# Ledger of designs, part 75: designed miniproteins, single chains, continued (2)

Each design is a single chain, and the fold is of that chain. pLDDT is the mean over its residues in the fold that is shown.

## One batch from the design tools (miniprotein)

Design m6759
Fold by ESMFold2-Fast:
Structure m6759 (fold): chain A 85 residues (1-85)
Amino acid sequence: SAEETLKRLLEADPDNEVGLLAMEVARLGLEVEKLGPLDPETLARAEELAARAEEALKAGDLETAAEYLRELARLLREKIEELKK
């Protein structure tokens, strides 16, 4: 689940890029919840990106994990701006 994935990512080294990106994703997720539910396509993409970030983190591939978290944060930011229109 997205909640479990975010908790695991936040438990990673919080001072590195992965930890900071995981915190940003968690914050953006809370903002999205306040604005309304994500459409099914955006939700599916967000869950895919979170799962891939978790897999990369478990493999010790912090660069790949950071890339997926960055894409997830971008997706959530774009959706937040769209919903605020």
Scores: mean pLDDT 74

Design m6760
Fold by ESMFold2-Fast:
Structure m6760 (fold): chain A 63 residues (1-63)
Amino acid sequence: NSSLERAIAEIDRLVAEGKLSEALGRRLQKALQDAADKGIVDGEEARELSRLIQEAREDIAAA
């Protein structure tokens, strides 16, 4: 799916621009891939994904 690939590419770009840490970017990309592959996220993974998205939003908004 092109949409998922573009989302992953955008995260990679934000990391390259220094607006998002490499660790956060990699974790977020993995969480997105896992969610897409399963079509569902378990409670622990949903919580982790939510945390990563929150941190990414803070980094992007502050930059």
Scores: mean pLDDT 69

Design m6761
Fold by ESMFold2-Fast:
Structure m6761 (fold): chain A 55 residues (1-55)
Amino acid sequence: APSPEIEHLRRLLETLEAMLAQMRADPSTPPEVVATLEAVVASLREEIARLEAEE
């Protein structure tokens, strides 16, 4: 079974991806802010993959 930690991170990822989609749809959002959030999302995906490999 997936660990509670992995489940928590997956829920966080869903929230951040929804936020990123909203920010991308808003032309008033600075590209720098979008790029920063994209980097955070990418880092979180890598961490989830690492933890899943350790199961």
Scores: mean pLDDT 82

Design m6762
Fold by ESMFold2-Fast:
Structure m6762 (fold): chain A 67 residues (1-67)
Amino acid sequence: SEEARRAQQVAAAQKLYDAATQHANDAITEGKRLAEEEGDEELAQKNIDYGNRTLAWGQAQLAAAQA
């Protein structure tokens, strides 16, 4: 059924969103570590920016599947 197909697509997008959220948190945490422990502010900012972009991508995947 179309309902079952939509539910499966949303479930798949939810898994992508969960994975993107975990990866974003890891990247942001590493960025903070790079700034605080290694003093590499430039690499820290790149990691934080990457994390934020990854989260935005995951949010977009879930939103598209729910539309």
Scores: mean pLDDT 88

Design m6763
Fold by ESMFold2-Fast:
Structure m6763 (fold): chain A 88 residues (1-88)
Amino acid sequence: MVDEREVLAALGRMVVAIANLLIKRGKLEGAEELIPVLEKLAKEAEELGDLKTAAELYRAVAEIYKALGKEEKAKEYQEKAEELEKRV
């Protein structure tokens, strides 16, 4: 049987790795395009009870917003990730 939580965690980690690579290379527009995908995966991880994966995905969104200079949005997603990490 395919483990939905494990598949989602693996996909999430892959998207996070791509986002980090794009930020490191200065491809900020490409990283910004990944935000909706990361947010959707984070929400699905929360719904499945995988708070660790959800926190990791929200942290990636925060890093993209920080790289874009969107400090308030970066803080919002960082605080969301930290709140989820406290529940793990």
Scores: mean pLDDT 84

Design m6764
Fold by ESMFold2-Fast:
Structure m6764 (fold): chain A 68 residues (1-68)
Amino acid sequence: GKEEKMEEIKAFLESIPGFEVEVVGKDTIVAKSTRSVEAIIGTALRLIGDFPEFDVKVEGDTITVTLK
């Protein structure tokens, strides 16, 4: 279900060094990083490719993933 997909995305992001991951509500994951912009963008592109049912937004050091 939706919760299982959220858990998969959370686990993926938590597996990447330098990301702090928070679940906000039932359909949104926020990941903040102290790493370079290139590392953040690279992570967001992987999420877009692997989880097309989610919207992925990058704003500064923060990636926001929301279930469509």
Scores: mean pLDDT 79

Design m6765
Fold by ESMFold2-Fast:
Structure m6765 (fold): chain A 92 residues (1-92)
Amino acid sequence: SDMARKGAEAAAEALEKRGGKATAEVIGGRVTVTAEGLSVPGMMGALAGAVGAEFAGAEATVKVEGDKVTVTVEGETPEIAARGAQEVAKGS
């Protein structure tokens, strides 16, 4: 859970650096990162990060509502969820 939380915080920070406001939540093996006010490059980065999370073995779901992006990452273990969240951070 600590590793998943660190990954979630890194993803939120990366999205905030793209000019948005971001929050992160960790419940069990699920990491949810929500960002608002993102530029188009920021939104594209979030999508690329979600794809990276899936290549890392996590399940990623992206919901886009205007300039608000919610990325949900799930892993079989906290380590997989954390790696997925870190890929979202790298994509952003």
Scores: mean pLDDT 73

Design m6766
Fold by ESMFold2-Fast:
Structure m6766 (fold): chain A 56 residues (1-56)
Amino acid sequence: GEEAKKELLEAIGEILAAIGDIFDAELKGDQQKIEEAKKELEKAKEKLKKAEEKLK
């Protein structure tokens, strides 16, 4: 339904944001921020999987 599509788009947005955070943190050499951004990416990937399952 519409809710699953919204969750899918939100998850994609979160993935892009996390990738940007990783890139910025790596340029600055901030290892703590790199680790945090990688955890954000993993959570966003899990949200994406759950949204895809709801579409079936």
Scores: mean pLDDT 81

Design m6767
Fold by ESMFold2-Fast:
Structure m6767 (fold): chain A 96 residues (1-96)
Amino acid sequence: SEIEKLTQEAIEAYRRYLKHGDKEAEVEYLKNLLRILALQARKRGHDEIAERLTELAENVEKLDIDKVREKLNPLSQALLDEDYEKVLEILDELFS
């Protein structure tokens, strides 16, 4: 599946980041995690949230990477809890 491919790519990027401290590998890791979250949202029928997560993934390097890293766990948890108001709040914070 696309999620399995993105998960493998994220793991590989994370390994490169841990081994070399490579900022490009960290960006790739974060992009792939956001793409996984977007696919999960789409599978649940939340196309607008999936589109915003995809946009975030494509623009990670233009954003505050520390802020993106900080918000990934809250964002993932809000998606699991189907708290879409919280998801939108976090996405708005990441684009501000």
Scores: mean pLDDT 79

Design m6768
Fold by ESMFold2-Fast:
Structure m6768 (fold): chain A 79 residues (1-79)
Amino acid sequence: AAALLEAARRQAEAAIELARRVSEALGGNEEVVEATREAAEAAIAYVEAAAAGDEERAAEARRKALEAEARFREAVDAA
């Protein structure tokens, strides 16, 4: 459980850093970074909920991840 949470956090940090680099290349689009951060937070929340056996919280985290993915797509299209 702890190992999965640590792996999720490391993956989240890498994704946010990549989004920051992409944002810089596109002239500083902060919405891309924010959407990536929201997706990363939802992924961490999912791992925590799954570890706790909280199926309802896991479903909510999955829903938020999909919302963040949609916002990321819109932000990239707007850049």
Scores: mean pLDDT 74

Design m6769
Fold by ESMFold2-Fast:
Structure m6769 (fold): chain A 62 residues (1-62)
Amino acid sequence: AKEGAERAAKAALESGTGAGAAASAGDALNHGYVSKEGADRAIEAGRRGDTEAAARELIEGG
């Protein structure tokens, strides 16, 4: 779980876009790498264009 969450967080940061961060969060949730709460927070951060916050939420939510 933690390794999957870390990979998703890295993908979100490397995307450099809010849409990419939100997509990474959704993928991580679908694979069970993060909690529902963690994924929701990461998606909201991605919608704001904050890829760093999205990545942190993915790591903390895993």
Scores: mean pLDDT 75

Design m6770
Fold by ESMFold2-Fast:
Structure m6770 (fold): chain A 58 residues (1-58)
Amino acid sequence: MSLRELAEFLGISEESVRAALRQAAVNPATRAALLRELRELGASDEQLAEVERLIDSL
């Protein structure tokens, strides 16, 4: 999943997505909350794994 695809999925800007991913990279509770929200919005396990890779690349 790209930053653009994630921004469209969440209905926010790419800048806001980058900020959220940075917070998720340093805070396990924020990471868990973000992944939960994405799952509630219908993200697949593959898409969640791609988001985790994006977080870990920061």
Scores: mean pLDDT 80

Design m6771
Fold by ESMFold2-Fast:
Order: C-alpha cells, then structure tokens, then sequence
Structure m6771 (fold): chain A 93 residues (1-93)
C-alpha cells in the first residue's frame, strides 16, 4: 500500500472504533453512519486483503446494529456482504 492508502486503512479502523463506541452507547443511527463511512473510505482498496477484512468487519457490525433495531432483513443482507468480503480477502492471501 502507498502512504495515502495506509492512511485510508488507519482512518477506516478509527471510524470502526468510533462506530463501536456509538453502538455500545445505544446510538444505533450514529453507529451505522460511522460503519458506512468506513466502508466507503476503504472501497478504493478493493483488491487489498486487509482493507477487505475491515470492510467485512464493518458489514458484520452493521448486521449487529440492524439486529438490535429489529431489522432482520437488513441484518441478513449485511451478514451476506460480510461473508462475501471475507471470502474475497482469503482468495487474495
């Protein structure tokens, strides 16, 4: 990864941490916003295994938030996206 791409990874990880803090505090809308922003930030690193793993983590966390909110359809959608991202990351390793 370039220096700029490493900065994107670091920022993505920070956004996931901020999202988790919001989730633990019960601010589900804020948690969703942080997780979605992390996914968008890491999207340009589409063929990087580490970036794919963090995007998969963000999808898993979105699934957990939607389960807490009672949106089981969105929870399942994000769980499937997480599995797809994890599979792609493993194929790049």
Amino acid sequence: LTAEEKELLTKGKELLREGHIAFVQGDYEKAIKYYEEAIKLLEPLKDDAEALKYRAKAYKLLSEVYKKMGDLEKAKEYEEKAKEAEKKAEELE
Scores: mean pLDDT 83

Design m6772
Fold by ESMFold2-Fast:
Structure m6772 (fold): chain A 92 residues (1-92)
Amino acid sequence: SHMAEEAAKRAAENATKSGAEGTASVDGTTVTVTGKNADPSLQAGALAGAGAATYAGGEGRAEVKGDESIVTIVGPSDEIAARGARAAGEGL
């Protein structure tokens, strides 16, 4: 569980470096990374992050709610959730 939490924190930090206000939460093997993001280029980054997470063996999804971009990664294990979150963070 804390592998996914560490990876989620890193992904939130990467979102913040890209100009969003990044936050992250973990529930079991589901990682949610949220960036406050009104810029279409940062929304494209969220979609790229979700794709990278899926390529890494997780299931990545991206959603926009108002000024927030949300990336959700579901892994079959803590290790895969962490791998997906790391890949998503690199894509943000």
Scores: mean pLDDT 73

Design m6773
Fold by ESMFold2-Fast:
Structure m6773 (fold): chain A 73 residues (1-73)
Amino acid sequence: APSEEEIETDIAEALVLLMVAVHYYTEKNITKESIEEVRKRALEFADTIPNPKAREAARKVLDEAFKEIEEKL
């Protein structure tokens, strides 16, 4: 069975990706400015994650997700 820490990390990663996905699909005017705003808010959220490993993993998946979004701008 996965460890409690692995479960927390998976949940944190899923939550930050969900935040990005929701904003991407609900925003009427997808601009570089709106993407920068959601990136800032998602990173601020990641910083509130209590588990250090989950926090680091969340930051890494955010960096990857925003890099992919920026490539499609």
Scores: mean pLDDT 70

Design m6774
Fold by ESMFold2-Fast:
Structure m6774 (fold): chain A 75 residues (1-75)
Amino acid sequence: EEKLEEAKRIAGEALQKAQSLTPDEMRELKDELIEKLKSLGAPEEFIKRVEAIFDRVIALKEAGKPVPTVIILPR
């Protein structure tokens, strides 16, 4: 409930920050974020969706492809 709202806020802020980072910096941010979300008790499904979004964005940047300007968090 309250922890899920906090987890969504933290994940959203991290995804916004990731847009200005290199692929390597995004990997570090992803690892730190996942650890923090687990410590907050976020649902495993939510954590997996956030991880998948980061992996997709990293892969697109490494391939030199356009990154979506809107990143939607799972609900």
Scores: mean pLDDT 74

Design m6775
Fold by ESMFold2-Fast:
Structure m6775 (fold): chain A 87 residues (1-87)
Amino acid sequence: AAALRAQAEALVARGDALAARADRTGSKQDYLLAARQYAQAGQLYFQSGDLESAVKAFEKAAELAEPVDPKFAKEAREAAEEVRKML
């Protein structure tokens, strides 16, 4: 559990850095890479039992993916809603 949470936190940090770079460059690819880091973090938070952090990570993944990959954004929103039902 603790190891999964630490890995999730590292993925959030990488996602934050990629999102900040995407905001400066306008790179659609960097937004999608950031979204993927957050989605993976959401999965690891869920596996660690940190449901609130999982929801936030999936919501952030959906937000960043929406303008570049609407299908990925929808899947991330659905993951957030499924985890939210467990709260």
Scores: mean pLDDT 88

Design m6776
Fold by ESMFold2-Fast:
Parts: structure tokens; sequence; C-alpha cells
Structure m6776 (fold): chain A 83 residues (1-83)
């Protein structure tokens, strides 16, 4: 079975700490956390919640300058096809 919600939250905090230590920008860290949460909800069959979180992650990556507006649009379409 996948991680419990408590175990997931503990691992996300660990991930945030490691990413900050590596100098990853805060918006990118938050986008990555939202992406991991989206995957977790998708695995539990909560597709609407997963899509909302994935869309927010792509918005943060676009605001951080990590992806273009076009790349964000294409990634969102891909997420919608898989969820």
Amino acid sequence: AALSEEELQAKLEEFRALARAQGVPEKVIEASVLGLLATWYAQRGETEKALELATEALRLLREAGEISEEEAREAEEEVRRHL
C-alpha cells in the first residue's frame, strides 16, 4: 500500500528541507510538493483533486520562470489525458 497521509506529510517536509539545502527556489519546491500530492491523490482515485493540484504546480513553475506558458499549457493537457 502507498504511504498514509501522515507518512506522506513527513516525507514532504523532508523533501522541502533537502530541496532548500540544494538552493532550489521556494516556488519550485512548492510546485514539486503539489506535484507529489497530485500523484498521491490520483493513486487514491481522487482525480479532480489531483488535477487541481497538478494545475497549481504548473502555474507556480510558470511564475518561477522554470517553464514557458506554452510548456505549462501542454503539460496541463497531458495531465488531463492521464487523469
Scores: mean pLDDT 79

Design m6777
Fold by ESMFold2-Fast:
Structure m6777 (fold): chain A 73 residues (1-73)
Amino acid sequence: SEELEEIKERIYRAFKMLGEDISFEEVKALSPKELAEKVREFMEKHGITLEQLAKLLGVSASTVRRWLKKLEE
C-alpha cells in the first residue's frame, strides 16, 4: 500500500539518522511484522523513546503507536 511504502521510507531515514548500516532495499524486503521488530530493536539499541523516534520520523508519537500496531497485525 502507499501508506506502507511511506512508512518504510520514513523509518529508513530514521535508521540512517541513528547511524544504522542498513540499506533501503533491506527495509523494503522486510515484512510489516519484521519492520516493527526492527524498529523496536533499534529503539532499544539506541536507547530512544517512542517520542524521540516520532521526532526523527516527523510525526506524532500517537501516529508511531498506530503504525507499529498496524505493522504487528
Scores: mean pLDDT 83

Design m6778
Fold by ESMFold2-Fast:
Structure m6778 (fold): chain A 79 residues (1-79)
Amino acid sequence: MKATDEEIDRAALGIALVVASLFSEDPEVAELFRKALDYLTVDKNLEEAIKYAQEAKEKSTDEDDKRLAENVIEQLKKL
């Protein structure tokens, strides 16, 4: 079994989104990260994953959540 660089990057993003959805203090932001995770991993819809990550960034009042969302968006755009 061989994982491609794209598969590794997608798995790493999935883990990052799980952490963001579990550790975000704002339940609305946590829900948006969870939606991005579902679109990335279940629906495999990259455009919707980016959309929900962007909404998480826009609705975040916590700087930590904003930086996590920015990082996720940049990584999703590289897929």
Scores: mean pLDDT 75

Design m6779
Fold by ESMFold2-Fast:
Structure m6779 (fold): chain A 98 residues (1-98)
Amino acid sequence: MLDEARAALAASTLRGPVEVEIEYKDVSEKIKKILEDFEAALRAAGVPLRLRIRVDGKENKFEIELELPDASTPAGDALGRALGLFLQILYEEIEKEK
């Protein structure tokens, strides 16, 4: 699943500045690793996006802000699906640790 999302990001033809801000507090090592792997995959793909993720395990807060520069194209749509898959995995893992 993560490998499929990573492959979809790598297959993107969109290239540009990657703006990623991830804040986490009171999360497990597993969630931390998922967030770190996700950030690394986004930066390695070099696709133009702005992503902010805030996770607070104590307050049970999960906030996402995402801006894609051209979501109407096939490449933008594929990127959106890959990001959605990563975020779904992250959410499910956070829920499992309650």
Scores: mean pLDDT 70

Design m6780
Fold by ESMFold2-Fast:
Structure m6780 (fold): chain A 86 residues (1-86)
Amino acid sequence: SERRELLRRALELMQEAVELEKKGREAEKRGDLKTAAELYREASRKYREAAELFRQAGDDELSEHAQKLAEELEKRAEELEKKAAE
């Protein structure tokens, strides 16, 4: 069904985002703030895309959760970008 395919794709995007976030944290630990910010922005985009697919599938709770994760990483990326520009 279309709903099952939407959920499957959303879960794939969530897994991709988690891996990017992990790489971002590793870059941040090394002091590579620009690379960390880029990885966090990419992870945020994947979480936002997953949120949209969850919403289309009728799973508002998972959609909201993914949206919050996206917003958190976007804020973190902005903070690291400002710090790297100093």
Scores: mean pLDDT 90

Design m6781
Fold by ESMFold2-Fast:
Structure m6781 (fold): chain A 58 residues (1-58)
Amino acid sequence: MELTEEEKELIEKYAEAYEKYTGIPKELVIKAIKEALDKEGIEKVLKQIEGLLKQMGE
């Protein structure tokens, strides 16, 4: 899938936050996000990530 640099940065921020709270390596979180992008679609997944980051205070 073709992501912009801004979209990749958003995914990286989310994966880092998720790793911090769960201890799951961000590399695995990013892989899970890529699978979700394939199944759910890019717009839906990115909107979910953005919403979750807002709930965490970015």
Scores: mean pLDDT 77

Design m6782
Fold by ESMFold2-Fast:
Structure m6782 (fold): chain A 77 residues (1-77)
Amino acid sequence: EIEKLEKALKYAEKALEAAKAGDKEKAVEYLIKAGEALGDKPTKEDIEELKSLSIEEIIEMAEKGVEMLRRKLEALK
């Protein structure tokens, strides 16, 4: 479990970095990889929704994801 959370956090941090750099496509790819690392298979609807978000919304989502994953890792350690 810890290894999956660490992998997901790494992808979420990469998604945030890409989003802040203005690379929405890479940010969405990394968010999908973060979810896959947790065992979540995104549906076509989930992917479409992520692609429809603004760069500001992607940044907010990635920031929340990073915070949640860090808190969960802290609780397990």
Scores: mean pLDDT 80

Design m6783
Fold by ESMFold2-Fast:
Structure m6783 (fold): chain A 97 residues (1-97)
Amino acid sequence: KIRELLLKAKKNLLKGADITAEISDDPQAVYRKAVAANMLILSALTAYDLGDKETAIQALKDAKEIVEELRKIASPEAQKYFDEAIKYIDEAIKLLE
């Protein structure tokens, strides 16, 4: 269940980032933030597999903060994908608590 939620979060994050980068004056800055958030989601999955719930929760909270930053510069179309990513991250955190 947690792995499925985080894979959905990753998929929505990348879709939102692609749309945001297309209309951005600095596509590389958008992709750097998206990669950072994606790496934190991967770190959370690894921590979860190792039984380290505290590290997994912290990594997801850090990933969520970056996704929220991307959402602020996104179009309404891209914001929907970031909203879905945040929703799946929040559901995963709740299941880990």
Scores: mean pLDDT 88

Design m6784
Fold by ESMFold2-Fast:
Structure m6784 (fold): chain A 75 residues (1-75)
Amino acid sequence: MEAKKQELIKKAESLPPEVREAVEYALEALVALHQGDLEKALEYLEKAVEHLSKVLSPEEVEEARKALEELKKEL
């Protein structure tokens, strides 16, 4: 599974620097989720959404925020 994350990181290197920052936060959120740190995962995911708001459409940002609220309600 970690090898698959490395593949994604390698692909992110080909992306613009602005997108790379958002991907880094998203990856940190995934790592926190894997470690069971839901609070930190939510914090990193929120930061990722904030950075992605510069490259994503408003509709995609709203969908991401909705997913965050559902995840927060779960735990």
Scores: mean pLDDT 70

Design m6785
Fold by ESMFold2-Fast:
Structure m6785 (fold): chain A 60 residues (1-60)
Amino acid sequence: SKEEIEKLKEKIKELEKKIKELTEELKKSPDTLENTIEAFVRASELQSEIIKLEIEIRKL
């Protein structure tokens, strides 16, 4: 339903905000390889969740 689609879109917006916050924090932190790798892994996990939610929207 439209309401279910709106809820999933809201979750996607929350995940996109988290990715943006991770990117901003990485820019503020000292450039260390360890911090960069950790942020990359976490951003990849969040991106994977966004893809899953977009697939669910397409099924509705």
Scores: mean pLDDT 78

Design m6786
Fold by ESMFold2-Fast:
Structure m6786 (fold): chain A 71 residues (1-71)
Amino acid sequence: ADKAIENLKKLIEEGEYETALVFALIHAVEARKAGDLDTAARFYSIAAEAAEKLGDTEVAEQYRAEADRLA
């Protein structure tokens, strides 16, 4: 999980916001299905950051709320 999180943060640093958002959501859903709620929360937080960078504040707030709920 930590390596995937590092890779996603690098995508955000490089301006690959849409790719980071999609990848973060895939990992969040997989972590949640596996019962790893802490890891799922971290991926939702990254998805929120990527959505914010894309200018989608409402979607970013939704992912932050899900991250807070799971943490």
Scores: mean pLDDT 85

Design m6787
Fold by ESMFold2-Fast:
Structure m6787 (fold): chain A 93 residues (1-93)
Amino acid sequence: MSGQQVSDNLLQQAQTYLQQGNNSTLDQGRYYYGIAAGYALSLSRLDPDTGQRLLDNILQQADQRGGYGPDVLRYGRILSPVITSRYGRQVSS
């Protein structure tokens, strides 16, 4: 895949999980916000400005909903290397 296709896919996944987080129960929403943050952090490696703005929005939404910003960021940081590795192989293939 091209870098643009990878960036577009990461953005789409982050937005999908952010929406799922907003539409879920509080505890389930925290989980989905964490996944969204992981995709946003992975996007920031390819498109730092877009990825950082998206991450900030996800963290703000999680924090406003239940003070979950720090937990969401921690989970996103755990997921980001796994997501980056998966998409990195697709770009390199």
Scores: mean pLDDT 79

Design m6788
Fold by ESMFold2-Fast:
Structure m6788 (fold): chain A 61 residues (1-61)
Amino acid sequence: SSEMEELIKEYGELMRQLVEKGMPQEELNRLKREALLALDREDLEALRKIVEEMRQKLEEL
């Protein structure tokens, strides 16, 4: 779906920024695992929550 595609794109952009800002590898790996699980399940709501958490974490860095 277009909504899923937009969330995947935003996830990729946020992940890149979190890496650049020096988020700890352990936390990056957790976010990656959770996103992969959401994608495998085609769980749009779970992916939205992960993207929202990533946005909040980026503001905290």
Scores: mean pLDDT 86

Design m6789
Fold by ESMFold2-Fast:
Structure m6789 (fold): chain A 55 residues (1-55)
Amino acid sequence: DEEARRRRLALEALALREQGLSLAEIGRSLGISPRTVSRLLAYARAQGLEPPPAP
């Protein structure tokens, strides 16, 4: 499902953001554009998603 993939990417983006990565760095790590990362973070905020704990 597209929604399941979006949620997974949003959670990964949140985790990397918690690590202090920039949108560009997160995009490189996930293989997506920084614009898409920004949208995923907005989606995560709207859905009330929590980032996983930092390693």
Scores: mean pLDDT 76

Design m6790
Fold by ESMFold2-Fast:
Structure m6790 (fold): chain A 68 residues (1-68)
Amino acid sequence: SLSDEELARLAEIVARFVAGELSPEEAVAELMALADELRARGVHVDVSRETIEAMVASMAAHLAAHRA
């Protein structure tokens, strides 16, 4: 499971992406880096790059649709 610090880092990546401070490519890279750090600590992370890319793309589409 994620620590409080890792959950805060995940929330920060998502917040920066929602605020337009990260491109979709940068958001994928940041999330993949976090996943790699978790795996290095022995945390089980069953998330592929393709899954992360799909989630970021879905989030980007949702944000674009709700941008007034």
Scores: mean pLDDT 78

Design m6791
Fold by ESMFold2-Fast:
Structure m6791 (fold): chain A 74 residues (1-74)
Amino acid sequence: SNEELAEQARKMAKEESSKKDSNPDLVRVFQGAADALLAGDWESAKSGLTFASKVLKSKGYTKKAEEAEKLAKE
């Protein structure tokens, strides 16, 4: 459901914010994706999650990037 996808995005935001090297832009993107999912704005949610996946992959967080990409494909 959209609520379950939004909860996954919020969890990713929490995980990013709990890191000592946290990226506040990634936290905002994941939170924005969760809000977009709940509002039914799938294009904004997909765009944000795809962007987050690319940023995470460039930083070497491959598994986290795959989670964001998978969520974007929902």
Scores: mean pLDDT 73

Design m6792
Fold by ESMFold2-Fast:
Structure m6792 (fold): chain A 53 residues (1-53)
Amino acid sequence: EIAELLERARAGDEAALRELIARARAGDEAAVAALGELVRDPAARLRLIAAAR
């Protein structure tokens, strides 16, 4: 579930964050929306940028 991945990513789970990014790159619209929520949180945004490498 995308909601589960989003919650884990917000808690700092790097594996969940990477999985969410992978799903968004594959075209999962729900994953893209979840990443949009994370980018609006400054702490989560930095984690997202690091995980995307």
Scores: mean pLDDT 74

Design m6793
Fold by ESMFold2-Fast:
Structure m6793 (fold): chain A 76 residues (1-76)
Amino acid sequence: MEKQIEEDIAVALVLIELAISKLDAQRGDYDGAIETLERAKARVDELVAEGILSPETGARLKAEIDAQLAEVKAKK
C-alpha cells in the first residue's frame, strides 16, 4: 500500500507541474513553461528508475509532457 501511495503522490506532483506550465504559457511565459515541462520529464525518468512509477505510467506521463512541450514550442 505504501508503494501505491508513493506512485499516486508522484503522479499528482507531475500533473501539478503540467498545470503550472500551462498557466505560464497562458501568461506568455513560454520559456518558464518549457523549463517546467523539461523538469517534469526528468522527474518522471528519475521516479521510474527508483521504482516509484511503473514504466507504463512513466511512458504515459512523458507522452503527455511531450505533447504539451510541442504545443508550447509551436507558440514560442
Scores: mean pLDDT 82

Design m6794
Fold by ESMFold2-Fast:
Structure m6794 (fold): chain A 86 residues (1-86)
Amino acid sequence: SLERVFEELDRAIVEGARAAVDDLVAQTKNPELAEKLRKLFDEALERGDVETLWLAYSLYLVGRAAGLSPDEIAEEVVKELEKRLK
């Protein structure tokens, strides 16, 4: 029961992070930033690093709520993903 709840939470985090990355990539005017963001997201996903994906999604949600531009949000997400993925 709890195991199923955690599996659904992990799926929701992955799907939320994917949607966030897709939105940022679509809105950014910086192709290098878009490429870095997608590469780092794919690496976190391949590693099964749900904690890092949750951080990316959280930064996206908070950044949007704060009225940051897509480029500002993408830069912060890339910075934090690079730190965590080495």
Scores: mean pLDDT 87

Design m6795
Fold by ESMFold2-Fast:
Structure m6795 (fold): chain A 76 residues (1-76)
Amino acid sequence: MAEELIKKAEEAEKKGDLLKAAEYYAEAAKEALKAGDRELALEYLKRAGLLAAETLPEEERPAAIAEVEAWMAKAA
C-alpha cells in the first residue's frame, strides 16, 4: 500500500538516507498509478527526483531538478 511506502520514505529521510527515501517515493508513485491517481503519482515522483538530485554533486543538482520539473510539466 502506498501509505506504508510513504512511511518508509519519511523514516529514511529522518535517517539521512535520501537515496533510499527517493526509492520508496518512486514505489509509492507506481502504486498510485495502479490506483488511477495520476496527480498523486506525479507528486511522489517529483519528491523522489528531488531527493535523488540532492545526492548528486552540487554542480549537477540544478540540471537534475530542472529535468524532473520539465518532465512533470509535460506529463501534466
Scores: mean pLDDT 73

